# Designed miniproteins, single chains, continued (2): the designs that were tried, part 112

Each design is a single chain, and the fold is of that chain. pLDDT is the mean over its residues in the fold that is shown.

## One batch from the design tools (miniprotein)

Design m7895
Fold by ESMFold2-Fast:
Structure m7895 (fold): chain A 61 residues (1-61)
Amino acid sequence: SARERAEEYAAEGERLAAEGDYAGARARYGEAVRLYIELGDMEGAARAAARLAAVLRAAGL
């Protein structure tokens, strides 16, 4: 389902961020945010966007 895909992208983003792959994390979190918005899941979108922002701040981006 689209929700399962959004959750998979968010999980991939978190894994890549933990590995220091900030470009990969940004791409995966971005896809998660987009899918959550399309699903009308504003809480999921906000959570993924906040995590992306935190990752980018930690990377100095």
Scores: mean pLDDT 85

Design m7896
Fold by ESMFold2-Fast:
Structure m7896 (fold): chain A 75 residues (1-75)
Amino acid sequence: SESERRLKELLERSRELGRDIMELVREKAEELLEKADEAEKLLLKAWILITSEKAGDEESKEADELTLKALELSR
């Protein structure tokens, strides 16, 4: 959940700076998704999940699962 904690910290900072920045970051993450390898795609999907709306426990669990799958693929 280190990746999840990092993404939540980035989300909190982005909220302080405004909605426009959050939208831009999300758009860039989606662009990167098209170019990423399989492990990177899973990490980007996890980030999009946690930042697209106010993430609940279910979204956080899903993001954790995606992160674990990315780790498995990188081995």
Scores: mean pLDDT 68

Design m7897
Fold by ESMFold2-Fast:
Structure m7897 (fold): chain A 62 residues (1-62)
Amino acid sequence: VKEVEEVKKKAIEASSPEAAKALESLDVKDVKGVADALKITAGVEKKPELEEAAKKAEEIAA
């Protein structure tokens, strides 16, 4: 849970303001939902920080 929260915070810092607002609404208890949303955001914005956050969230969800 704490690891997902940290990954989410890092992704928010790396994303655009509009993407950050969408990510803020994600429930950290839904680890798979967070991982899926981060993966989509990383694909759209193509920032290495978002890609790393998405991979870490997927590893936690697995």
Scores: mean pLDDT 75

Design m7898
Fold by ESMFold2-Fast:
Structure m7898 (fold): chain A 92 residues (1-92)
Amino acid sequence: AERLRALTEELIAALKAGDWERAEALDDEFAAEAARALAAATDEAERRALLDLVVEASAAVAKAYASLIKDPAERAAVEADLAAFLAKAAAL
């Protein structure tokens, strides 16, 4: 959980600074860590807390990312990824 928050903050900072190379690397690390954290959670309450954190983090990152995307296709891809993630989270 703490690592996901740290990665989210670093990623948003990189995006706001226009550091695309760093943002891309941090985005990959965030996705991998989110998957690992959710898979490692053994308690249902812990999984729910992690899922809520990942959903909020993903939304914040996608919003920051979209604000810098000039290409409509890249923006649409980010929006689609966020929508797919949120749909999976809501499909309980």
Scores: mean pLDDT 74

Design m7899
Fold by ESMFold2-Fast:
Structure m7899 (fold): chain A 67 residues (1-67)
Amino acid sequence: MTYRLTATRPTAVIGSDVVPLAEGEVFTARDVRFENGFLYGRDVVLADGRRFPVAMVGADSVEVEEL
């Protein structure tokens, strides 16, 4: 399943790199999982086209929609 994640405040996506996100920025992931205050996504794709096989983001800093 593919999910859209929207930053509800300034935050960061943490994969092989740390990518800061401003409020309102969106990205997509497959197989989103909640663990220890973080959302872990597979096949994460940022708005600029960067891809991470696995990345995490603070769960309290994003809104998740199923696509």
Scores: mean pLDDT 86

Design m7900
Fold by ESMFold2-Fast:
Structure m7900 (fold): chain A 63 residues (1-63)
Amino acid sequence: SLLDELYKESLSLPSFVRGRIMEEALRAEKLGDKEALELLLESARTKDFSLFDEAVDRIREKE
């Protein structure tokens, strides 16, 4: 699943950053927002945290 892949990729990140990504991933999963999960996954892979910010904004608009 996307959540499993995101967890795996997040293991290379500092624990604080990993925690923040996984909190947002669980929110995206609850909302059924696959695109937000894909943005979080790409942010973890590339370390481009502008994609993380985009995912968070998207999640907050739907909550």
Scores: mean pLDDT 84

Design m7901
Fold by ESMFold2-Fast:
Structure m7901 (fold): chain A 103 residues (1-103)
Amino acid sequence: SEANELLIKLRDELSKETGRELTVREAILAEIERQKEKEIAEAPEKKELIDKAVELFKKILDGASKEEIRKLAKELGLDLSDAQIDSSVAAAKQIAALDEELA
């Protein structure tokens, strides 16, 4: 419930800032894009790795399968455990369920 409260707060703050009624998923993606721009500005040599990491997060939020997540993580040089992948899928489902509840 505390995690849901933080996600709702993020959505409300970014919706107010943009003048648009955002979903929780859209608010998370907007924050990821802001963080991406900041990290690339601080470390331009890591642009390719940062771009791939953001792509992985977007695919997870879009409901990517366990197999797709594993494949994308491998392309980043990440050896994700089954527990880490399952946790990511669970988080994405929680975000989707929260957006359904708020609709």
Scores: mean pLDDT 79

Design m7902
Fold by ESMFold2-Fast:
Structure m7902 (fold): chain A 111 residues (1-111)
Amino acid sequence: SELNALIGEHLGPGLVEAARLAEAGAPASEVARAIAEGIVAAYEAVTAHLRSRDPSTVLELELELRDLTADEAELTITFRANGEEIYRLTLVMDRETAEETERLLREALAK
């Protein structure tokens, strides 16, 4: 899929950086920032791509945070174009990193 390739191109670097930071023992806030920056970059790239073809296109990110254990949470990010799901990403991480990632994404999307 062209959109899946575009999302992977822009999201991938942020996720790779987040993994490197986590392996280095960086704070949850730094790991969360890398994840959030990757997701925002993907959102902006997909928005630009879709709007270049149809300026009326509305791209939305839907965020769902779910506790799995006392230490782990699942963050699901759904990309919707004009209400239709075009991509879904589910990430499992420690609760602190997941909660901070959701917070940063909600702040970025609120503008």
Scores: mean pLDDT 87

Design m7903
Fold by ESMFold2-Fast:
Order: sequence, then C-alpha cells, then structure tokens
Structure m7903 (fold): chain A 105 residues (1-105)
Amino acid sequence: SKLTAIALLLAAAEFEIEQGNLETAKEELIRAAELLFELMDKEEQVELASEITGLPKSELSRLSREELLELVKEHIRSLTEEEELRRVLEILKERLLELLKKEEE
C-alpha cells in the first residue's frame, strides 16, 4: 500500500539522517512527500506545504497541486543541515499518522 511505502521511506530517511547521509535522506523524504500528496486533498496539500516551507497558506492556496509539490521538493533539496531534515521528517510523520487515522473511519 502507499501508506506502507511512505512509512518505510520515512524510516529509511531517519536512518540515513542518523548516518550523516543527508543527500540520500532528502531523496527518501521527497519520495515520501510525493506519495503523501497523492493521498491528500488540496487543503491538506496546502497545509503540508505551509508547514514545510513556512510560506502562508493564503499564498499557497492559489497554486496548483503540481506547483505545491514542486515547491515542497525544491525546499527539501535546498536543506543543508541535519536539524532541518529532521524537522521535515517529523512533519511528514505527523501527516502519515493523520492519514492512517482517517483510514480507520
């Protein structure tokens, strides 16, 4: 399932961050974000993009789903520090947990 794939990608990213392999971690976080976007509606995509990029929801709500995903990917690619990648990892983990909770309803 996509949810299992996202969970495995996030676990792999966490491991790569701990090993100092930040470029590999970025690729895994980007792939997790792509899969999350496929499972989310427009409002959820705007909220996720806002949390990751720090940009206001009012500006992001005007963008297409494709433009939102590209902004998220470019933001993750631009990160250089372990702490920044750990922040993105936590945001993506919270969104995965929210989606898992919705699947039970």
Scores: mean pLDDT 87

Design m7904
Fold by ESMFold2-Fast:
Parts: sequence; C-alpha cells; structure tokens
Structure m7904 (fold): chain A 97 residues (1-97)
Amino acid sequence: MKELSKEEREELTRAGVENLVRGAELKLEGKERLAASLFSAAAILLAEAEPSDEEIEKATKEALKGKDVKAIAEVLEEEEVSKSPYMKKVLETVKEL
C-alpha cells in the first residue's frame, strides 16, 4: 500500500469530501455531468487517503459549514455512495448534522 504523510492524507480526505459536497450542490443546480465527475474524483481521493472515521467526520463537518445539509444528504443518498465505505461514512456524518 502507498504510505502517505499525515498532512497528505488530511489534504486528500479534505479534497475528497469537498468534491462530494460540491458535486451534490452542482447536481441540485442541474449540472449532472459535472457533479458525476466530482463524485468520481471524490471516490478516487478518498480511496487513496484511506481516512479514519474521525478524519471523515472532521472533514465533513468543515465542508458543510454554511451549506444546506438536508439537500446535500438527499443527493448523496440518490448517488448510492454505499459503493465506497469512505463515501458511506461521509453520508452517515451528513445525516447526523
């Protein structure tokens, strides 16, 4: 497995979560192809980072500041983020906010 520094893992986790949140916002705006590209990027970034549940929770809470949490949760449930354990943990965290 590829060994990442803590800082690199934190940045990849943040980028992955931010791409999921931004993808959800873009899908709500009707930009479905751009949203799909961001969801794909998020899956790759999170798979590379292999974040802990705590790292995902922290990044998700930060990314959702000032966002419509309920609308984002509904989009992420529709996208079947359960394909990735990391993306599933992001959705679970969003639903608890």
Scores: mean pLDDT 81

Design m7905
Fold by ESMFold2-Fast:
Structure m7905 (fold): chain A 78 residues (1-78)
Amino acid sequence: ELEELGERITRLLSQLSPEAQESVRKAIAEAAEKGLSEPEALRYLAERVRADPNIPPDLAEELAELLLRAAEILEREA
């Protein structure tokens, strides 16, 4: 469920370096500034996470996959 995905995403985000966490916060702010819907914001964040050199590739891929799954669920419930 979406709630379980949110908890897992939060745990992975807490494992990132302070620099990577700040990059993620900036990406969230950018998505909000662009006026993206919640599913669009999650997809945007997934792409930013994959492109971030401060995030280990394994963590980036796992986090991106969870973000994309959350976006898909939200889009279906719209």
Scores: mean pLDDT 80

Design m7906
Fold by ESMFold2-Fast:
Structure m7906 (fold): chain A 71 residues (1-71)
Amino acid sequence: MKVKIVLGDGTVVEVELPEEGTREEVAERVEKATGIPKGGAEALLRKAGLPERVTAEEAGEALNKAMANPG
């Protein structure tokens, strides 16, 4: 499933995610597409309260929320 991620600089990146997968699998694909370190992306998904297995939609929403409100 293709998910659009809006980076902090306003750049929109399309990432091909599995419809359902682990936080680690999602983080690896995000790293390859955006350059965000795998560990950082996985930590953001975990901090968002997502389970070990996530949908592409849940992961995309969590990452976009983190980019819009980094703290």
Scores: mean pLDDT 78

Design m7907
Fold by ESMFold2-Fast:
Parts: C-alpha cells; structure tokens; sequence
Structure m7907 (fold): chain A 78 residues (1-78)
C-alpha cells in the first residue's frame, strides 16, 4: 500500500524545498510538483508517494518544520 502526502503552497521555492526534503526520506517512492490555479491564485502542490505510513508521517513532520521555520503558510494532506 502506498501513502500519499500533499503539500500545497503559493511559494514555488518552498514547494521545491518540500519536494527535496520528502525525496530524502527513507521509503519515498516518487515525488512531483504540480501547478494549480484556485480562485485566481497560483498554487504549487508537492505530492509524495511513500511505502509506509511511518515514512509519510516523517516527511510530514519535516515539511511542517520547514514551513514553520520560514514563517510561511502550508496546507498538508495525507
């Protein structure tokens, strides 16, 4: 079973950094960044696929810490 972690932000640099951070987690299978336009705003979504729930949660914790350190808003879904 694969676990999906989605990280949505208006900041392209942070989306790229989140994807890189997820790619360094053991058990990461795939990561991609997609662009979406919602209500006239351009949103960057980094999507990671993980082999286990533990790997996905570890990635979520690292991503939350990254955005908290930068003082930026993020929406995370698992």
Amino acid sequence: MAYILGVATENEELAREAAELMSKVEGMLEVEIVEQIIDGKKLYVAIGLFESEEAAKKAEEKVRELFEERGEEVEIKM
Scores: mean pLDDT 81

Design m7908
Fold by ESMFold2-Fast:
Structure m7908 (fold): chain A 100 residues (1-100)
Amino acid sequence: SEEKIAEFRARADELIAETEARLRALGASDDQIREVRTYLRTAVGEVEEALRNGVPFEEVAAALEKLKAQARQTIADPAVAELLEEALDRLLEIAREVSE
């Protein structure tokens, strides 16, 4: 439902803002923050599409695990990669709570 999508988006936006603040505290560059934001926005888009189309949670979980695997291969800074992986795990938990 659009109401569930709106709730998910609001919670996801808060998570992204929190993740960016944590990255800045670690001394991450603007380029590193932008890269993490791109991954998180991609994940948000995939979850929103899944919620709109009634896709099972297991497919959402698989899509986010694939993004985590890609992030591990592309993000050179281990601390930045770890924060992104934590954020993707939290995003999946939010998606699970919103989707039944």
Scores: mean pLDDT 86

Design m7909
Fold by ESMFold2-Fast:
Structure m7909 (fold): chain A 85 residues (1-85)
Amino acid sequence: SALELVIRHEVADALPLVEEAIERARERGDEEILKLLEEIKRLMQELTVNPSLEKVKELNRLRKEAIKRARERGDEEILELLEKI
């Protein structure tokens, strides 16, 4: 379907940004944001196999939580990467 193609395209473009954010979090030793980013990556990988609106909503929820935590920690590099997703 058109929706499945959009989901896969958006995930394919966003996955490298999440992987870069994971590396930044690892370099900073921020375990809480690292766990959120790993969960985001896992959901993105699941969406490439089985796209669903429910999983997209959960991904968006986790992304917003990760953005909030990055902002609270002053992690501008991770924040910029997450805002591009």
Scores: mean pLDDT 82

Design m7910
Fold by ESMFold2-Fast:
Structure m7910 (fold): chain A 55 residues (1-55)
Amino acid sequence: MEEVKAALDRAIAELRETGEADLTPLQDAMDKAGVTDEERQEASRRIAEAVAALR
């Protein structure tokens, strides 16, 4: 989960800074951690919120 959180935080930071993010590291971290479908949906929701709040 620590790797997933770090990858998610990184993707959100990139979206806020540049308006774009490579989600591959986040997907890889989630696959390695064996996260639940609900946890994947939560990550997607946070990414969608960051996209909607683009600055």
Scores: mean pLDDT 76

Design m7911
Fold by ESMFold2-Fast:
Structure m7911 (fold): chain A 79 residues (1-79)
Amino acid sequence: SLEEILRITKEILRERFDPELAERYIAVLEEIAARSRSPEEFLGLFAEHAAALRAAGEDENVVRKLMSAVAEGLVAASA
């Protein structure tokens, strides 16, 4: 479920990022999830957000870590 994907992704972000950065990305993902009706819509909106982060000059390592956390949350929620 979208709720389970979000729950697991939030836990992964808190483990991999410093607390301030983790909570900033969690707030963004919660906002995207609130606008999403399905996991597929969430992933589409998240992909747009990741592209916007790159366009804004965000560190590629940070973007990759964020994308990996969402992907791992999806895989774990699907098991």
Scores: mean pLDDT 84

Design m7912
Fold by ESMFold2-Fast:
Structure m7912 (fold): chain A 95 residues (1-95)
Amino acid sequence: MKEEIDEEMTEEEVVKKAEELAKENKGTIVVVYFDDGRAIVAGVDESGEVNISELSKEEADEVIKAALKEGKKVIVIKATKQKNGYYKLEKETLE
């Protein structure tokens, strides 16, 4: 399932949104891809704490493959930088 997010966000707001999605969707991994080749992965551990890792696109691709192989749900966000310096987001859920 694929959704566009109409809000323009700063990079910090994008990271915060990934944390919030991970907290709201326990047992799910949230992956954000930036159009410059960077990625972040957010997940919640058994204690309810959010862990965030900054990765390359290729490392993030492997995290998604591993999570899906284990039967975990993955939320993928693609963040595209606009001319005004803000990011436009596109969200997809993989199961």
Scores: mean pLDDT 78

Design m7913
Fold by ESMFold2-Fast:
Structure m7913 (fold): chain A 72 residues (1-72)
Amino acid sequence: SLERLEILKLLYELVIGSTETVIERLKERYEELKETNPEAAKRIEEEIKRNEEALEILRKEKEELEKKIEEL
C-alpha cells in the first residue's frame, strides 16, 4: 500500500541522515589526524569510502521507491 511505501521512505530518510552525520564526523577526524597520524587517517579514509558507497546505494534505493510512489 501507499502508506507502507511512505513509511519506508521516512526510514530511508532517517538512515541516510544518520549516515551523512557519520561521514561528516569521520571527515573531521580525518582532517585532525592526516598530518600527525597518517596510518589512523588512512583507516578513517577507508571508513569514509565505505560509508559513502553505502550512502549512494541508500539514495538510489530511496529514488526507486519515490518513483514507485509517484506511479501509484
Scores: mean pLDDT 87

Design m7914
Fold by ESMFold2-Fast:
Structure m7914 (fold): chain A 87 residues (1-87)
Amino acid sequence: SEAERAFEEGLRAFYAGDYEGALAHFERAVELAPDSPLAVQALLGRAAALYAMGDYEGALEALRRAAELEPDNEGIKEAIEYIEKKL
């Protein structure tokens, strides 16, 4: 799907160190497939890119968006707690 391609483009940008490009591609994946498991993965990718850039508040906002989609996901809760310790 177009959403899956946007997510894959986000991953390629992220691993190339293009964190700004990764953010744009991951947000496009969320826009194309909102409230989906892919949107959760894309929001986690956005959080990782923001964290790599030192934007800990931005990373938290992306993780909180993911937590709204999967409120019982313990991994997302643990990631939020980890980044809160950086603030």
Scores: mean pLDDT 89

Design m7915
Fold by ESMFold2-Fast:
Structure m7915 (fold): chain A 107 residues (1-107)
Amino acid sequence: SMVQQLLQQSKQLLEEGERLAKEALKLTKETAEASKEKMPELKKRAEELLKRASELGDESRRLLDQSLQNPSAEEARRNSILAGSSVGMAMIATSSTILASESVLKE
């Protein structure tokens, strides 16, 4: 059924979002302790994570919109919102890493 498909997609999206948020937070910690020589690599990794976060964010919005059309898709809606929150955290962390790396490279 459509509800079962939305639920399965939303669970996968939540798991991917949580994994991405964890990876982004780890990168933020690595960047805070990194030497200037490592900043170009860390900036590139952050830009790649930001692209992945943007793509997952688009998917979470799509699933949320579809789940709102069906009253029985409550769990899929909740999972889509939680996935969006995880993606948001990843975007903040990666953006902070990019800004920090650019600041160090200008010194």
Scores: mean pLDDT 87

Design m7916
Fold by ESMFold2-Fast:
Structure m7916 (fold): chain A 100 residues (1-100)
Amino acid sequence: SSLQEQILKTLEEIKKLLEKMLEKAKDPQVQADLKSAIGDIDKAEELIQKNPEDIESILLLLMSVSATLLVVKRREPQFSEETDKILELLKKASELILKL
């Protein structure tokens, strides 16, 4: 559906920003956290394609990414602008998912 396409496009944008942060990250813990966040986005994309009715599981994955980004922002403040942008995109994705 058009709604699923909008969600997937938003998640792909989030993933690309996370991958750019991972390339620049120097703290091994931040690298691990960003890899975990990318994995959670991949799982959310799979659920949207296979089980879009599982809204709670999808939202929990996005909440996990949000929590991880707040930790990343504190550990490496250089990513403050990227983390804030991703948090806005996560909010947009969550609002779209609630319309499924």
Scores: mean pLDDT 91

Design m7917
Fold by ESMFold2-Fast:
Structure m7917 (fold): chain A 63 residues (1-63)
Amino acid sequence: SAELEELAKSFGLDPSDLEGVLKRTRELIESAEKALEIPSVRELAEKSLEQYKRLLELVEKAL
């Protein structure tokens, strides 16, 4: 998927390593969810979390 390749590369991930992308995306989601508790970065965390959840969906469908 072109969307999966572009989104993974935008986060510095290797789209040929789907299991690695899956693991790293889950870690990024956890970090972003924790960042939602910090008011000064909440808006950025919400936008990042939306993109990470989209990448997770694409990787899970590709596996």
Scores: mean pLDDT 84

Design m7918
Fold by ESMFold2-Fast:
Structure m7918 (fold): chain A 78 residues (1-78)
Amino acid sequence: SERLERLKAELERLKREIERAKKELEEVKEELKNPPSDPIKEVALRLRLIAAETTLEIAEKSKEKLEKELEELEKEEA
């Protein structure tokens, strides 16, 4: 099914986005363990943290919805 293939492709895109966001969160959290003395740089790191957390939350919610739709379609094709 072309629809099933498209949903699988979108799920793989979301998985890659989630992995990138997780890596960014890990990197920013490591940098925040030894924060820069420059308050502007520290604010920039905190903004990166918020952006990465927001991206991860949105992507994980999208993944959950898409996985549910994919499960329903796979059951119809089985």
Scores: mean pLDDT 83

Design m7919
Fold by ESMFold2-Fast:
Structure m7919 (fold): chain A 90 residues (1-90)
Amino acid sequence: VAEKVKELAREEVPEASERAIEALGEAVEAAVAGDAEAAAEAMREAYRALAEAGLISPEEAERAARALAELLRRHPAEVAAAVRANVEAA
């Protein structure tokens, strides 16, 4: 699943950095494995890499990372489920 998501990201968003694509793959893999903490960390890295590539603003990346940290603090299982659901929807 993670490999297919990385392939699609490279095709659909060729301007995305390889770092952002790899981080998305790591988030997918961690979510599928049920590791909420690892999935959240990989998603934060993906947001960071997307901001570095200019696809989102640094402010947007910071807001997303803070929201993810708050969700992880309150609902670690829901964070893993949300990442998994986003992967299945994509």
Scores: mean pLDDT 65

Design m7920
Fold by ESMFold2-Fast:
Structure m7920 (fold): chain A 80 residues (1-80)
Amino acid sequence: MEKVIELLEKALEAAEQGNKLEMEIYIGMARIVLGVLKLIGEIPKDLAEIANKAIKAIEEGNLEKARELIKELKKKLEEL
């Protein structure tokens, strides 16, 4: 999960800078890592749902919602 959070933070930062290409690259990488973690069973379903919501928020340009979802994801990970 730490790698997914890192990639989501980089995607959010790229989106805030208006760098759409870099944002899309980091989102793509986050989706791949998240998919692998789901496949090997190393991610709780609720964390996967929050991560997917964060990806969608970044893609929709709702950067405030994305920031809140990333913060929630970090908090949930610390409680594991």
Scores: mean pLDDT 82

Design m7921
Fold by ESMFold2-Fast:
Parts: sequence; structure tokens; C-alpha cells
Structure m7921 (fold): chain A 88 residues (1-88)
Amino acid sequence: MEEAAKKAAEGAKKAAEGAIKSGTNGTGAAAAGMSAAGAVFEAEHLKNAEGAARNARSAAHGAERAGGGEGSKKGAEEAYKGAEEAEK
């Protein structure tokens, strides 16, 4: 459970990093960053895999909205994978 929550947080962080480095829309990048912080909080402080997964999916959506090509897309994919692992 804690391990799965950490995977969601890791994926969410990668979505935020991809959106910030490659993204062309600052609002999408900021949304990805806030959702990644939420995923980390859920995983590290609440030990809540479901909450971490929800925030990871939100970070993926933020990265997709940020645009900017492969970096944002790859980050979003990793956030979705982390969320799926936390939902098992």
C-alpha cells in the first residue's frame, strides 16, 4: 500500500517535471505541480494510495494541458502508470 502510493507520487512528480521543462502553457504546468504536491502529501503524510492515485491522474492532465511535446507526454504517461499501481 505505501509502496503503491509512492509510485503514484513518483509518476505525478515526473508529470510536473515534464510539464515545467517542456510545457508551453504555464497554467497547465502549475496545475501539474500542485497535483504532484498533493500526490506526495497523500503518499508520505496520509499514506493514502487512493488519494495519491487521484492526484497523479490530475498531474497527468495538467501535463497534457501544458503541451510542449514529448517531455510533457512522457510525464503524463508515467503519472497514469503510477496511479494504476496505487489503485491495485
Scores: mean pLDDT 79

Design m7922
Fold by ESMFold2-Fast:
Structure m7922 (fold): chain A 75 residues (1-75)
Amino acid sequence: MLSAREAAEKVLEALEWYVETGDEEAFNKKIDEIISQTSDDLAKNINDFRDWALTQSREELREAAENLRKYLAKA
């Protein structure tokens, strides 16, 4: 099972890929794979983030990815 940090790192990778490609189907598939390896509480948070992300523009998603990257860099 993935830790919260490991799941967040994989979500960031999926988000960065989605920002570059715009491939919604592949983004959903990547998120479902991460959710399958997480706790129910963490899975709910990731799913809520996915729903939000799919409503956002590419520019807003770039800002979200940058903020998450900065957060994860703070150890």
Scores: mean pLDDT 83

Design m7923
Fold by ESMFold2-Fast:
Structure m7923 (fold): chain A 90 residues (1-90)
Amino acid sequence: MLERLREALRADVERNREAYRRLIEERRRLEELKREGREEEFAEEVIREMEEVLGIRRSLEEALVTREVALELLLAELRTAGFTEEDVLA
């Protein structure tokens, strides 16, 4: 079962490598903004995206937490597939 999941995730990463690369860059940007105390700027971008796509307004904190969790889950999927961030970025 886990081998099938890994194979499916690898195929998905290979087909959508540019999208995964952008997600990794987004995560690294979020970490940089957090170090600078500017995570509110990232949260504002997430709110704009959510309003445009879903028509839903979120608080800055809710938007930031939701996106951070989503990025962590995507990175966990990459690791499950046997990819490092460097494998996707290189």
Scores: mean pLDDT 67

Design m7924
Fold by ESMFold2-Fast:
Structure m7924 (fold): chain A 116 residues (1-116)
Amino acid sequence: SESTIELIKEVSKELGLSEEETKELLETYKEFFENEKNIKPNEDLLTEILSTLNEEEYEEFEEYLAKILNDESLSPEEKAAQLFVILYKFAKDKIPEEKRVTLLKTIYSLVKESEE
């Protein structure tokens, strides 16, 4: 959605991501939006990526997770997109390019399960 695109841009800017990195995140979101129902979640992938964070990065991620999940003004898609951008900030070099859309789908599925 247009609101999710704007959120990705705003969060990327706040986190100090480059215009090129922001473009890659938007391309991942577009692929997700067009093919969401055909993308299989992979919780093992998410667990693996989270395990690559150091203690400080993991604590910061948990703070964002709590804040975003408790924001009743955000849709599940907007929550998932924001969490994906934050995780990309900490672990971009550890996320294979071909796995980005699967990671976003996994986050989205977990967010929906917690709210629906």
Scores: mean pLDDT 85

Design m7925
Fold by ESMFold2-Fast:
Structure m7925 (fold): chain A 75 residues (1-75)
Amino acid sequence: SRVDRLRALLQQNRAARRDLDDRIAELEAELDALKRQDAPEDEIIRVELLIGVYRIALGATDLVIERLEAKIAAL
């Protein structure tokens, strides 16, 4: 049904959100380690840019979740 498809998409997006959050935590730990080790600036910048990209993806995923929850509630 339409409801079942929307619920499946919601579950998929919630799982994706958890994966993004975990990946951000891993990258933040990598960034901290690089800074502690006095790593080259280009390596630090690379990880900072990756964190930024994943944070944007996280925000976009949150908006999709809100929209799916609203659509399901309206059914």
Scores: mean pLDDT 90

Design m7926
Fold by ESMFold2-Fast:
Structure m7926 (fold): chain A 85 residues (1-85)
Amino acid sequence: MNVEEAEEYYVEGIKLYKEKDYKGAIEKFEKAIEILESKKDTATDDELELLAKAYVGRAVALEKLGDYEKAEEYRKKAQEIMSEI
């Protein structure tokens, strides 16, 4: 798996979110996060920014499904990552 594959999953997640398929969007954002987290220790600033965006995408989709507690956790993860850039 590579960053290009993670970018593709992120884009698919955004598309599904716009179509109001929040469960599908979460699945795609989770795939992007899995790829990027596996490389986090050697990640570039661009890769960390994409990881933060994927966490935010997951959080906003979870908010649409009413899971505010998990959404807050992922928003905090995104903020922590962005503090490193």
Scores: mean pLDDT 84

Design m7927
Fold by ESMFold2-Fast:
Structure m7927 (fold): chain A 79 residues (1-79)
Amino acid sequence: MEEEIKKLIEEGKKLLHEGIMYEATGGLYMMSASVGETTGSLSQDEIDRLRALSREYDEKGKKLIEESKELFKKAEELK
């Protein structure tokens, strides 16, 4: 049981870290799209692609963070 709690916490930390990295990457794509649009340096197709990538990475990040929270909650419930 203590070993199961430890595994849940370790997996939770891993998912949290991955989720944060995905959200950060999504934010960078969104900023790149915004700069490209305001400067006129990117085509509309390039801007749309960056926005799509931003949404994809943000959704992946949020899902991983949510899964991390569920694992931490489960670990606390087993104590």
Scores: mean pLDDT 85

Design m7928
Fold by ESMFold2-Fast:
Structure m7928 (fold): chain A 95 residues (1-95)
Amino acid sequence: SEKEKKEREFWREVTIRLLHLVGLKVEADLAVKRGDKETAISYYEQAIKEAEELKKFLEEHLPDLSPESQQWARGLMERVDKEIEELKKELEKLK
């Protein structure tokens, strides 16, 4: 159905955004390990922005999802909130 197609497109977009977020965090952590503070700060700031944009994307599409997908999306939003808090703490350590 069209609704199932929209849900597949939603989860595809969520997956792409999550992979990008993970990549930014990995690059930030690697920069910290090599003592590249400026690069680490840049990647953590980008990761925070991408995580906040992902949360907004999840909130925007939540009402249009099936009850099962809504439960998954809410769980992901909670994990993203915790990730934002962790990223902000790592950024604070570098300032």
Scores: mean pLDDT 89

